# Designed miniproteins, single chains, continued (3): the designs that were tried, part 1

Every score and structure here is a prediction.

Each design is a single chain, and the fold is of that chain. pLDDT is the mean over its residues in the fold that is shown.

## One batch from the design tools (miniprotein)

Design m8001
Fold by ESMFold2-Fast:
Structure m8001 (fold): chain A 85 residues (1-85)
Amino acid sequence: MLKETEENLEKLKSAIEKDDKEKVKELAKKVLDQLEELLRTDPKAVLEIQEKIIEALELLQEKFPDLLKEFEERVNKISEEIVKE
């Protein structure tokens, strides 16, 4: 799971750089689903990739702010769980 999440984060960054909005949306949903599962099963693993998560979110805010706003509730919930754990 962790390795797959990291691979999907890298694919998400690549899709953002290529301005592929449809692929960005699909990968963002997949990453969010994987992060939610990791927070329940292995929250320490999420901390290991925290820097990559922040980096991807910053890129999304820069190039796809409307899309990030669509996922804002889920992103905020994940961020709150990371801070609590």
Scores: mean pLDDT 78

Design m8002
Fold by ESMFold2-Fast:
Structure m8002 (fold): chain A 82 residues (1-82)
Amino acid sequence: RREELIRLLREAAERAEKMGYPPIAQFWRTLAELAEQSEPERVARYAIEAWERFAKNMKYLGDEEAAAFWEEVARRLRELLA
């Protein structure tokens, strides 16, 4: 479960970098490292909220493909917490 969270955070970071958001990608990589050492459930909840907010922002900007990606990783993480 923790390993799955870490993989998902790293996947989100790689996608953010490919989308042209290197500072956001670096932030997600840092959270993946924190999930190994800290309370993984707290990191997961934060990530879900942040990704859902990113999805809304991308939709507002007209980038529906980016919005769909952030909605999907948030959904997958919610399922890991179930």
Scores: mean pLDDT 75

Design m8003
Fold by ESMFold2-Fast:
Structure m8003 (fold): chain A 78 residues (1-78)
Amino acid sequence: SAVMERVDSIVAQANEFIKQAEATSDPLKQAVLLAAVTAFISELDLILKREDLSPEERAEVAEKIATLRAQLQKVIAK
């Protein structure tokens, strides 16, 4: 669906920013990238709350949010 294509695009962008955050030696750049990832997670939460999704699509979006949150926490814990 068009909504799921948008979800996939947001997830791809968030994953790219996580990779850049892990690769950078600049603490300010890392902070900005991690803030952007947090904003992407918030956008996914908003899609989950506002869009008419099938139970399967809802579960998929929730799993993607959980995965991104786990990756974000892993970067912060380093």
Scores: mean pLDDT 86

Design m8004
Fold by ESMFold2-Fast:
Structure m8004 (fold): chain A 72 residues (1-72)
Amino acid sequence: MVVFKPTMSEEEREEALRRVRELYEREIGEVPEEELPKLEERAEVLVETAEILRQIGDAIDAELAARRAAAA
C-alpha cells in the first residue's frame, strides 16, 4: 500500500478549524447550522492540501539535491 506522511497533528487540526470558525463569525456573523458541515469540509481540504504541497516541495528539494551531487 502507498504510505502517506501524516497530516498535521489532531490538536493542530482542531485549532485550525477553530480559527476558521472565528474568521467566519468575524466577517459574516453567526455561523448557521447548515454552513457548519461545509465550513468543516473546506477547512479539512485546506489543511490536507497544504500538507500535500509541503510533501511535494520536500520531494522536489531532495531530487534537486541528488542531481546536484550526481553532477559533481
Scores: mean pLDDT 67

Design m8005
Fold by ESMFold2-Fast:
Order: structure tokens, then C-alpha cells, then sequence
Structure m8005 (fold): chain A 62 residues (1-62)
């Protein structure tokens, strides 16, 4: 399961595996965020806080 934390326009999605991080990245991208994957963590940088919130929701659904 992925856990996402919203920090303004940035979302930190923490997975338990590299595969979970990449799936979380797809969720963040659906929310409109620019996404970077580092190990088991996907980070999204979004245009606004509303997009960050949507990205976090998509990331947690995997």
C-alpha cells in the first residue's frame, strides 16, 4: 500500500517496493503532477494544491 503526504504543491508517495513507487508515480501524473521516482518513493510537483490533493488520492489507490 502507498501512503501519500501532501506538502503544499508537492506530494511524497511512499511505497514498500520500487513497483509500488512507479504505480504511485502514474497516480501522481494523473493528478497533473510532474513526477520523479527515487527508490520506493515517488515525488510529484503539481501546479496547485488541488492537483496535489488529487494526485495523492490517485497515488494511494495504486
Amino acid sequence: AVKAEVKGKTVIARGSSVEEAHRAALGLAKGGCYTVVEGTTATGVCENEEEAQLGAEFAEKL
Scores: mean pLDDT 82

Design m8006
Fold by ESMFold2-Fast:
Structure m8006 (fold): chain A 89 residues (1-89)
Amino acid sequence: MVRHDLKEVLERIEKELKEAEELGLAKVLGIELREIKSEEELEEAKKEQKAEIAKVEKNPSGKTKIYYSFLDKNEVPHLITIDLELLKK
């Protein structure tokens, strides 16, 4: 996995989410950042992401979560969870 600066990742995500809201594609309900402390936490996050993908595929509009996992420059894993309401055109 490519290493990223935490601040740069957050700023990029916030900018993209703002653009999506302005285009009427989604409404941002919340953003949460946390450090992954164990393999079990990483597995649970992947399981939740898979469930949300399946939910969006079944119902492409409505409330969902996007999970973004990355390693920072010190190889510490982080998880960004974004709560969204997806809007149909």
Scores: mean pLDDT 73

Design m8007
Fold by ESMFold2-Fast:
Structure m8007 (fold): chain A 73 residues (1-73)
Amino acid sequence: ASKTFSQYSEEEFIHALSNLYQLTRSPAELAAIKPAILLAACRQLYNDYSPAQLDQLSLSELDRLLQQCLAAL
């Protein structure tokens, strides 16, 4: 079923974004990132943006912001 991010709980959002990242990345890119760091970056995005604001972002924009959070950690 299709859900907007505003329909997700914090944990549902974090797991959905983490899973999307893992599905769209090479094994080498995934090996370079500790799982705890990936989850921390996903949680940071949730805390920095309201669910309504996250719903306005494209998947490409979400990916770009997630990459910026990962680089900052």
Scores: mean pLDDT 74

Design m8008
Fold by ESMFold2-Fast:
Structure m8008 (fold): chain A 65 residues (1-65)
Amino acid sequence: MKEELRKKGLEFYAKGKAAELRGDYQTAIDYYNEALKYFEKAGDEEFVKELKENIERLQARLAAA
């Protein structure tokens, strides 16, 4: 159900946040992409938008390094 999809999305988002705080940007992007899939299935369009923006920012940082 939608609640289980949101819970899974939040779990992956938390893992992505932890990786980002450690400076592990590639691992953060991987977790954020997993979270994105769950939030898309849940229909959480606001969070999908914010997460796509975060992924884009981290990808830009990796490309600049």
Scores: mean pLDDT 84

Design m8009
Fold by ESMFold2-Fast:
Structure m8009 (fold): chain A 69 residues (1-69)
Amino acid sequence: MNLEEDLELLQQLLEEAAKLSDEEIEEGKAILNEKGSEEWPDTPEGRLQLAIMVVNHKRHQELLEEERR
């Protein structure tokens, strides 16, 4: 297990999640809901989890779009 690499990735995701606006999070939530049936609790923890998932989803989409270009 690469704990140091996992911690660095987690820190990067948290930093990017903290930079997301409420509008960006809600937009990402709508996109994620189209592709899954995941529900996020109306708690600060749930909002942070959603923000992290939105960041991860955007990174994955950017990678796919760059491959097509």
Scores: mean pLDDT 69

Design m8010
Fold by ESMFold2-Fast:
Structure m8010 (fold): chain A 62 residues (1-62)
Amino acid sequence: STEELIKRIEELAPEVGAGIALASGASSATVTVTQLSADKVQVTLTAGDFKQTTTIDTSAWP
């Protein structure tokens, strides 16, 4: 289910952050997943000088 996927991403976020830091040569990387509602998730990726925030509307998924 979508909620299980979101929870799994939250559990893996520290590992993903470390991998991105290693791969990109940044001194640190952080992936933060915040559930805004039952159907909306916000993902923020920060690696060195790079910062990207994306909001995903899961209600549009099958």
Scores: mean pLDDT 64

Design m8011
Fold by ESMFold2-Fast:
Structure m8011 (fold): chain A 93 residues (1-93)
Amino acid sequence: MQITVPEFDPSASITLQGMLLIALSAEIYVLARRLRKLGADEEYIEKVLKEVDELHKQGHAALLAGDVDAFGEVMEQMNKILEELIKKARELE
């Protein structure tokens, strides 16, 4: 899986964006499961996973529509969730 492409390739950029959305969603799910094992509140975990599911659907719809701005907003929100989960995991370990 290539995260960056040094040469300009418009085809590859859409594929890369879709792969990044999938990878980010997967990382959040894995981290949420780890937080659950570390004793995080189940209600909090369920709320996070529901929000990520909604964001993933929004991101997929933005990619299909070619809406680069909407896709960027989804990715920023998902990255913020990932950072908050990483911080909580470090505090619980």
Scores: mean pLDDT 76

Design m8012
Fold by ESMFold2-Fast:
Structure m8012 (fold): chain A 76 residues (1-76)
Amino acid sequence: AEELARVRSLLKQAMDALAAGDRDTAIEYLRQLAKESPDPRIRKAAEELAKAVEAGDFDKTRQYLHELGVALAEAE
C-alpha cells in the first residue's frame, strides 16, 4: 500500500509537471519512479515513458502512459 501510494504520488508529480510544460521535471519524476518502484513492469513503463517524453514522441507517450496505468492496476 505504501509503495503504491508513493508510485502514484511520483506519477502525479510527473503529470503535473508535464501539464505545466516542465518536461525536465516530468522526466526526473518518471526516472525516480523507475528507480524506486519494486515492480519491474512499473520500472520499465516509467523509464520508457521518460524516454518518450524526452523525445517528444506523443504516440509512445500515450502508449507507455497506458502500460504504466495497467501495471499500477495489476499491482493493486
Scores: mean pLDDT 80

Design m8013
Fold by ESMFold2-Fast:
Structure m8013 (fold): chain A 62 residues (1-62)
Amino acid sequence: SMEERLKKAYELAKRLLKEGKSMDEAIEALMKEFGLSRSAARFVAAKAEMELLEKSDDESIG
């Protein structure tokens, strides 16, 4: 399904950004690997970047 594809794309975007890839590199990788439009790839990559930035401030008691 398209939803599973977006989920896997999101996981790849998070991995690439954690590896120090730029937003543009993540977008290009998502377009290449999952056949996403630039708009869809931008949305997924931006969401992944935002989560990584927010997660660094997440107090996880566990």
Scores: mean pLDDT 77

Design m8014
Fold by ESMFold2-Fast:
Structure m8014 (fold): chain A 102 residues (1-102)
Amino acid sequence: GVAKKLSELLKAEGLKPVPDSKIPKNIINAYWYLELENLAGNGSSNDDEITVYLMLAADAYGQGKKDTAIKYLEKAKTLAEQVGRTRLVKYLDKAIEEIKNS
């Protein structure tokens, strides 16, 4: 489940959860896109793992760990590309660019 995987990866990366106000806009957009697609019945088998990577990227960015944030966004992008989620891939690309330019 999302909670267990997130807890394990947060510990491995030395990250602490951060408030939503510190999350880059395009990570928030990616998260809400997945939630809306799941509510519409358009979920995929890797959505939980994408959600974990989005949460890790947000927490890493909030703590100034930009390289770690980009690493997890690129992992999320690879999974999104595998299932043809073109809009999610665009949000992830924008999030990566936003962090690189911050």
Scores: mean pLDDT 79

Design m8015
Fold by ESMFold2-Fast:
Structure m8015 (fold): chain A 112 residues (1-112)
Amino acid sequence: MKQEAKERLLEAAREFRRTVDEAVNEIVKKDPSAEELAKEIRRHGDEAVRAMEEAAKSTDPDEAGAHLGRAVEHTRRMLELAEKAGYKEVVDKLAEAAGRLITAGSDYIAAL
């Protein structure tokens, strides 16, 4: 259970990173003037992935929980930036990927 939960978390983190990269590329392709916004979205996505990779390295529920909290905050900021930009399809994809990442993180902590 614990090893399977860890593998699911790391796979969710890889899928989330891929979704963020695809979303950022779609934004820049549609509107090159949004390049700086796209960089901020990618930065928050990268920080969320980093937090989840650190959670996966921890065997302490409190430490892993703190990393999950950071990932939640970065995914929230990422979604706020995308929503303000008005790219609904991108927001929907990012929200779905973020939900999967957060769920995988919660499942990992519950398995510790």
Scores: mean pLDDT 86

Design m8016
Fold by ESMFold2-Fast:
Structure m8016 (fold): chain A 75 residues (1-75)
Amino acid sequence: SMEEEAERLFGEAMEEVLRELEARHGPDVFDTLTEDEVRALLERVTELAVERARKEGREDLAELIRRYGEELLAG
């Protein structure tokens, strides 16, 4: 389903962003993240997932991912 594809792309983007953050700052970075930094991280994950969906020509999927990211940031 489209929801499953969105979840997969978001999950892959999340894994990549977290891996980059750990590689750059070390594993202790996750213990020091502020609320603002968590928001910035979620925005980055959403942006990366949206870019990947658009690269596949899937603007519908990109919009679904963007809305999911907005809901996470609003909660």
Scores: mean pLDDT 82

Design m8017
Fold by ESMFold2-Fast:
Structure m8017 (fold): chain A 92 residues (1-92)
Amino acid sequence: DSLEREYEELRRRLVSSTQNEDLVRKGGTPEELKATDPAVYVLILDRSLVESDPQLLEEEIEEVKKKGEELGASEVKVIERPHWVVLEILLK
């Protein structure tokens, strides 16, 4: 549960930072998102949160798709990991 709260806080920071177009970067932690490479909107979700609330993943995927559509994105990618679900959208 403590780990779940840490993942939720990380997710919140990442979503908050990606809402600012100047902070949209390639994936990773908030620090890694400040890379000089082409910007990517990235959202990291805790799998345990998704399992507790399946609707959360659906809503987050739709938000990422909507954000990508607004930013003229060409691709939305969902990457499942043991402890995280990563949503990436490539900006062009």
Scores: mean pLDDT 54

Design m8018
Fold by ESMFold2-Fast:
Structure m8018 (fold): chain A 65 residues (1-65)
Amino acid sequence: MTLNVTTVAGEDGAEDLRKAVESVGGTASDEALRKAAEAPPGSIISATINDKGEVVDVTVTPASA
């Protein structure tokens, strides 16, 4: 089964994603952290984690459009 982890980007979206993924026992790749780092403050970062605890997808949604 896959897990979805969602966090809100602050000053460092990569750190926010890393903490959220680690809190559920997962591991974020450098590429996933890079995508999260480009998220503007206030954006919603959603990560999909596979059965092995590895991040396979990252989506960034702006806070307002």
Scores: mean pLDDT 78

Design m8019
Fold by ESMFold2-Fast:
Structure m8019 (fold): chain A 78 residues (1-78)
Amino acid sequence: VTKEEIIEAARRVARETEERLTAAGQPEEGERLKREIIEAAEEGAEEIIELGVSLEEVEEGLRKVGEAGLAKAKADAA
């Protein structure tokens, strides 16, 4: 797995998360979470490469981060 592949996966997950929050009427939270997911992938890419994690595992991990962010955004909005 390369840093470019990790960032590309993060962009896909971030876009999906942004679309879901925008559809829920929270486009500003969607934009924030999109940015956070991409930043986390950029900062963690070196460690992910060193750990030998597969691209599928990276995508799964990023999806979990997105889901956690969605849950938190909904809780914080209450």
Scores: mean pLDDT 76

Design m8020
Fold by ESMFold2-Fast:
Structure m8020 (fold): chain A 78 residues (1-78)
Amino acid sequence: SYKEEIKKLEEEISKLPEGSSERAGLLNELAMQYIRLGDYESALEYAEKALEDATKAGDSIGIKTSKLLIEEAKEKLK
């Protein structure tokens, strides 16, 4: 179920250091799961956290992914 996938992602994220590329990737995945559930507020929150981590890590692909997810979540909240 989506709830079990979200819990697993949250547990994995909690073990990773802030500013890591791996944490940014999992935060992007968590944001994608919330978009699929229609929870765009949570999706936006996690995509913004992913952008912060990807930026600190210098992860250009992670940054691009996070920005697209932020744009999608914001558009759905209008």
Scores: mean pLDDT 88

Design m8021
Fold by ESMFold2-Fast:
Structure m8021 (fold): chain A 96 residues (1-96)
Amino acid sequence: KAEELIKEAEKYYKQGDYQKAIKLAEEAIKEAEKEGNKVLQARGLIVLGEAYYGNGDYQKAIEYATKAGILAAESKDDELVKRAEEVLYKALKAKA
C-alpha cells in the first residue's frame, strides 16, 4: 500500500501538482508507519520534502528532509540518506 502511494505521489510531483503530491505522500507515510517499514517512511518523507520545496515552502521541505535523513540513517540506507541530503541542501540554499 505505502509503496503504491509513494509512486503516485512521485508522479504528481513530476507533473508539478505539488498539493496532490503532498496529500499522497502524507497518506503514504501513514501507511508505511502502519506497515512498520522505516525505509518506506523515509521515501515518503523525501517525496513530501520535495513537494514542499516545489510548492515554495522551504521550511517544511527542510523539516521533512531532516526527518527522512534520520530514518534513512537508522535503516542504514546510504542512497536514501543521500536523497534526503539533496532535498535538505537545496531547501537550505533556497531559504538563505
Scores: mean pLDDT 87

Design m8022
Fold by ESMFold2-Fast:
Structure m8022 (fold): chain A 70 residues (1-70)
Amino acid sequence: HMLPKIEEISLEEAKKLAPDAKEGDYLITKLGRPDEKAEVFDSLEEAEKKYRELLEKSPFGGDYKIYKVK
């Protein structure tokens, strides 16, 4: 299956999802759960690894999205 499309997000918007977000970080968010904080990664490799683990645990792939902080 294809990897998710990675969308660029501003640092200001990223900090609304995860207050500790920094420029160049990658965020994984769960769709439909605005009450949950995004998980922050300092590299694309770590974010993609976590995304694959989430897909393996969910038979339906889950509702997750990856963002890159500008």
Scores: mean pLDDT 73

Design m8023
Fold by ESMFold2-Fast:
Structure m8023 (fold): chain A 70 residues (1-70)
Amino acid sequence: MEVKVTAESEDEALAKKAQDAAQEAAKKTGSPNEAGKAAKEVVQEGGEGSKVTVTGELDGYTYTTTYTAK
């Protein structure tokens, strides 16, 4: 199962970290849930109000989730 993940944010460095973390988690576990967790953790490290939109492509399906640090 191949998972492709992209991330977008006002903070490009944060977006790249979230994308890389999500892709690594997906590669190691094959789990979209673990990929989402990894992205969320990175966004929280960005500080309150940090926002990243993550788009995942999994086995031909696309889904999008926005994570915001509160």
Scores: mean pLDDT 73

Design m8024
Fold by ESMFold2-Fast:
Structure m8024 (fold): chain A 70 residues (1-70)
Amino acid sequence: MEEERKKLLEEAEKKAEELRREAESQSDNPGVKTILLVEAEEIEKVIKDAKAGKASLEDVRKALEPPVFA
């Protein structure tokens, strides 16, 4: 349980870092950059909350799920 939580948080952190890096490469496409930054911020928020005991593993998993099309 604890090991699974740690691994999930590490995976989420890596995902957020990847999105941040992709956003930096999209300086010529502000719309795409904004979308990537929003996704990264959502994941980072859940990681922060989980580390503070305010979010569950399910919350972290949901943040890593692909977005639903509107």
Scores: mean pLDDT 75

Design m8025
Fold by ESMFold2-Fast:
Structure m8025 (fold): chain A 68 residues (1-68)
Amino acid sequence: SVEEVIKAIKEKANGKKTLSVDDVARIISEKTGLPVEVAKRIILSRTGKETVTVEEAIDIAKYIAEKY
């Protein structure tokens, strides 16, 4: 669910304001079944960065979870 993805992102951040694209892609993959490489490509195409804010990670995760 979207709620589970958001929870996992916040837990992985552990008080930090940013997360690596690799960490976000793994969380999305585990919760949606989307391959990690595909999730990472989507994040990179939307942000152009290898490190994203928790807010950006949540927005991208919502987009992917809604699509899949």
Scores: mean pLDDT 81

Design m8026
Fold by ESMFold2-Fast:
Structure m8026 (fold): chain A 67 residues (1-67)
Amino acid sequence: MKEKIKEEIEKLREEVFALTRKMHDLSLKAWKENKGKLTPEQKAEFDELRKKMVELDNKIRELEKKL
């Protein structure tokens, strides 16, 4: 059972990494196109990605408590 929880945590961490890359790409695009200032559309997307990352981090913490 603990092994399955560890595998689930690893998958969630990979999802966090993917979201981090998307946020990095948005920041890089803003830096290239608008001197680092996010457009309203980019800011909304960034905020949604950050929200999802927080939710995934919370799920990881809850799973770690079960180990």
Scores: mean pLDDT 80

Design m8027
Fold by ESMFold2-Fast:
Structure m8027 (fold): chain A 91 residues (1-91)
Amino acid sequence: SELARLAEGARRAAEETRAEAPTHPHPELARRLAEAAEALARALEAGDRAAAAEEARRLGELAAEEARLLGDEEAAARARELGEALAARLE
């Protein structure tokens, strides 16, 4: 199912981000990104589309903040747009 595939993707993203956090330039932000991806995965696994949409937006905003802190304004805009697009698809 679509939700199962998205949940697996979110789980993988959370695991990869958490593994990279100790070597990230902003480790606390990387940890928050991993937590947001885990929250998204849990909402998707529960079939809670409304909660998943909210977590997708939150993840997009955190990813945009990370890109901005790394000096990549285009990546920041893309991250926010991807989060909003995923949220709209889940609604």
Scores: mean pLDDT 87

Design m8028
Fold by ESMFold2-Fast:
Structure m8028 (fold): chain A 83 residues (1-83)
Amino acid sequence: SEEEARALAEEALRLAREAVVLREEGKRLLEQGDIKKGIGLIIRALGLAYEAVLLAERARELGAEELAEEALALAEEAGVKLR
């Protein structure tokens, strides 16, 4: 349904946006010498980004193409290799 597709795409976007923020913070901490915390945030970001990819692919199958593509682009920025 349109409602289901939109809900999945919105959740994918939420997770992907959070993943980007965590990855950026993790990189900043690595540059400051906080290796343990920095790596931990990057790993968390990657996990959220992969979850976002799974939700976005499902949302795309159900017709939420535009929002799903936005979530996939953000997930790639957060460290998932899509291409």
Scores: mean pLDDT 88

Design m8029
Fold by ESMFold2-Fast:
Structure m8029 (fold): chain A 101 residues (1-101)
Amino acid sequence: SAERAEEELERALEEAERRGDEVTAELVRAALEALRAGDYGTAATLVGGALARALARGDAEVARLAARALRALAEGAPEEVRAGVQRGADGAEEALRAAGL
């Protein structure tokens, strides 16, 4: 749901801010704004960027929270964007498995 996606994104934002990763924090904040505007596609793209950055930096907790947010976005996505958001969520889970997370 949108509420669940927002909760997972807020957790990812808090963790990114705690670690001083301003770039990841801005990506997650932009994703929250997109989600609140009903733009699930943009939200998923921004969360995917945050996940990729977190994995590259070894930030396992941010990566897990971003992947959970992507799954929640896929579950709440409108029909017209659901397939794209679902592919993003599936890709995130595969990336976590490849990273041993």
Scores: mean pLDDT 86

Design m8030
Fold by ESMFold2-Fast:
Structure m8030 (fold): chain A 61 residues (1-61)
Amino acid sequence: MSLDELEAEVLRAYLLRAPVAELERLARQTIAKMEEEGLPEEVIARVRANLEALIAERRAA
């Protein structure tokens, strides 16, 4: 799965109110793919923080 496809899947899971476990799985896959692609650590850290914030919001809801 490409980064664009993973981004679309994260957005879909968020909008469709998918279970926290699914968001966590997609978040892990996204970060792993970014690391595999050699993206800058600063970019990976920012995306990780944003995904963690979305997961925290879902847990609070």
Scores: mean pLDDT 79

Design m8031
Fold by ESMFold2-Fast:
Structure m8031 (fold): chain A 62 residues (1-62)
Amino acid sequence: VDALFDAFDVNNDGVISREELIAKFLELGYSEEQAQRLADRFDKDGDGVVSREEFREFLAES
């Protein structure tokens, strides 16, 4: 059960776009600049898309 990933993946398409991450962080009260920086940390490959596996690796190594 990947409840945190599922909470970010509002479309249930199995990936989180950089735009979706930014929108979620803005919803949580982060500034636009902070939201972008956080999204970049999750998007290790810089592809603008965060897979479930990349999300897990980020959380496991943080």
Scores: mean pLDDT 69

Design m8032
Fold by ESMFold2-Fast:
Structure m8032 (fold): chain A 99 residues (1-99)
Amino acid sequence: SSMEREREERRKKLAEEHGELSVEHLRRLEEEAEERIRRARREHPEDAEYQREVEREEVARVTAESLRLIGALIDYEIALEKGKSEEEAREIMEATLAR
C-alpha cells in the first residue's frame, strides 16, 4: 500500500545515490560470479575439485556482499522506524556499508 510505495521510493533514491544498493548491482555480482565459475569449468575441465572450490568461493563471496548490502538497507529502515532523521539513518547505513 502507501507504506510500500514510500519504502520503494526511499530505496530508489538510495540506489541513485549509492549505486551498490541497486538491484542491477546485485545482478551484476551474480552474473560475474557465474562467469568466473564457467571459466573455471572451461579452462580446467578435468579438475573437478578445483571447479568445486571456485564455485564455493564465488557463492560465499556473492552471499557475503549481498548480506552486507541488505544489512545496510535494514539498518536504514530500522533507524527511521526508531524516529531518527533521514540524515542520521543515512549515516548508520553508510557505516554498515563501510564494514
Scores: mean pLDDT 82

Design m8033
Fold by ESMFold2-Fast:
Structure m8033 (fold): chain A 74 residues (1-74)
Amino acid sequence: SREEELALLKEAYDRLLEAVRAGASAEELIQILEDFLAANPDASPIVKQALQNNIQLLREHPELFRRLLLHEIA
């Protein structure tokens, strides 16, 4: 369901936010998302695509990604 998809995305983003606050590098944030995808093989294609898009954004624009993530909590 959409609610289950959003809950799973929130779980991934909460882990990223915790890591950013702990001083994680872009490479460490990418690893967190890759590990999350591996741990959730049955996640919907929409969730998998959203997380893959975030991995790509982290690779191309890590500073922008960090600002966007922190702004969602503020």
Scores: mean pLDDT 83

Design m8034
Fold by ESMFold2-Fast:
Structure m8034 (fold): chain A 66 residues (1-66)
Amino acid sequence: MRRTDVSFYVEQAPDGSVTLSPVRASPSVPPERVEQWRRFAQAVADAIEHIVRTGDTSYPLPAPPE
């Protein structure tokens, strides 16, 4: 099984702050694939933090791992 068995979600707090959940994967997903998705989730969090901090909405969002 592949990427469809890996999940994370974005949580929005009442104060408007945004956080990402830990990356979850089914037992059949290889650990290296889980690690790739974890890095992608971190990159998404970094991009959102940059946009929120600077107001620069032209900042490119990271692409999912292949």
Scores: mean pLDDT 66

Design m8035
Fold by ESMFold2-Fast:
Structure m8035 (fold): chain A 71 residues (1-71)
Amino acid sequence: MEERLEAEIKLALAQMAVNIIKKKIEKGLPLTEEDIKLLEKAKEYAEEAAEYFPEAREVAKEAQKLIEEAK
């Protein structure tokens, strides 16, 4: 069950990344290139985690929405 533990960690990291970026937006801070890379990584992690945790798909969608809004 190492894969499931890895998926759980990836989901947690993806959720943290999305929350950090959402807080930056709420505070009126501009998103940097590194913030966009973080969101792209969060989306990848959430999509991988969705194999074990279907709720991770919502995290992936939120990350994609934030990437699109940053353009």
Scores: mean pLDDT 83

Design m8036
Fold by ESMFold2-Fast:
Structure m8036 (fold): chain A 87 residues (1-87)
Amino acid sequence: SIEEIVKAVLEKMEKLGGVDVPEIKEILEKYGAKPEDLPEVLEAITRYLVEKLKLSEERAIVRTRGIGIALGVPEEDIEAAIERALE
């Protein structure tokens, strides 16, 4: 389920103390994440960057865009995920 995927990604980010795109890709592959699941993962990552890692919104936006591009998420879906996370 998408909830299990999000949980696994966030638990890995907590263990690493940040974001590592190769490690996230490995988790997404292991849990069978579909392209349609990725925007919700990016939304959760964006919230984690602001709320737990205490990044500014500007820095969280830049990092989420980079992660989304690396994961092959369409720009429109990346921007929508960021907007949902920060509103």
Scores: mean pLDDT 86

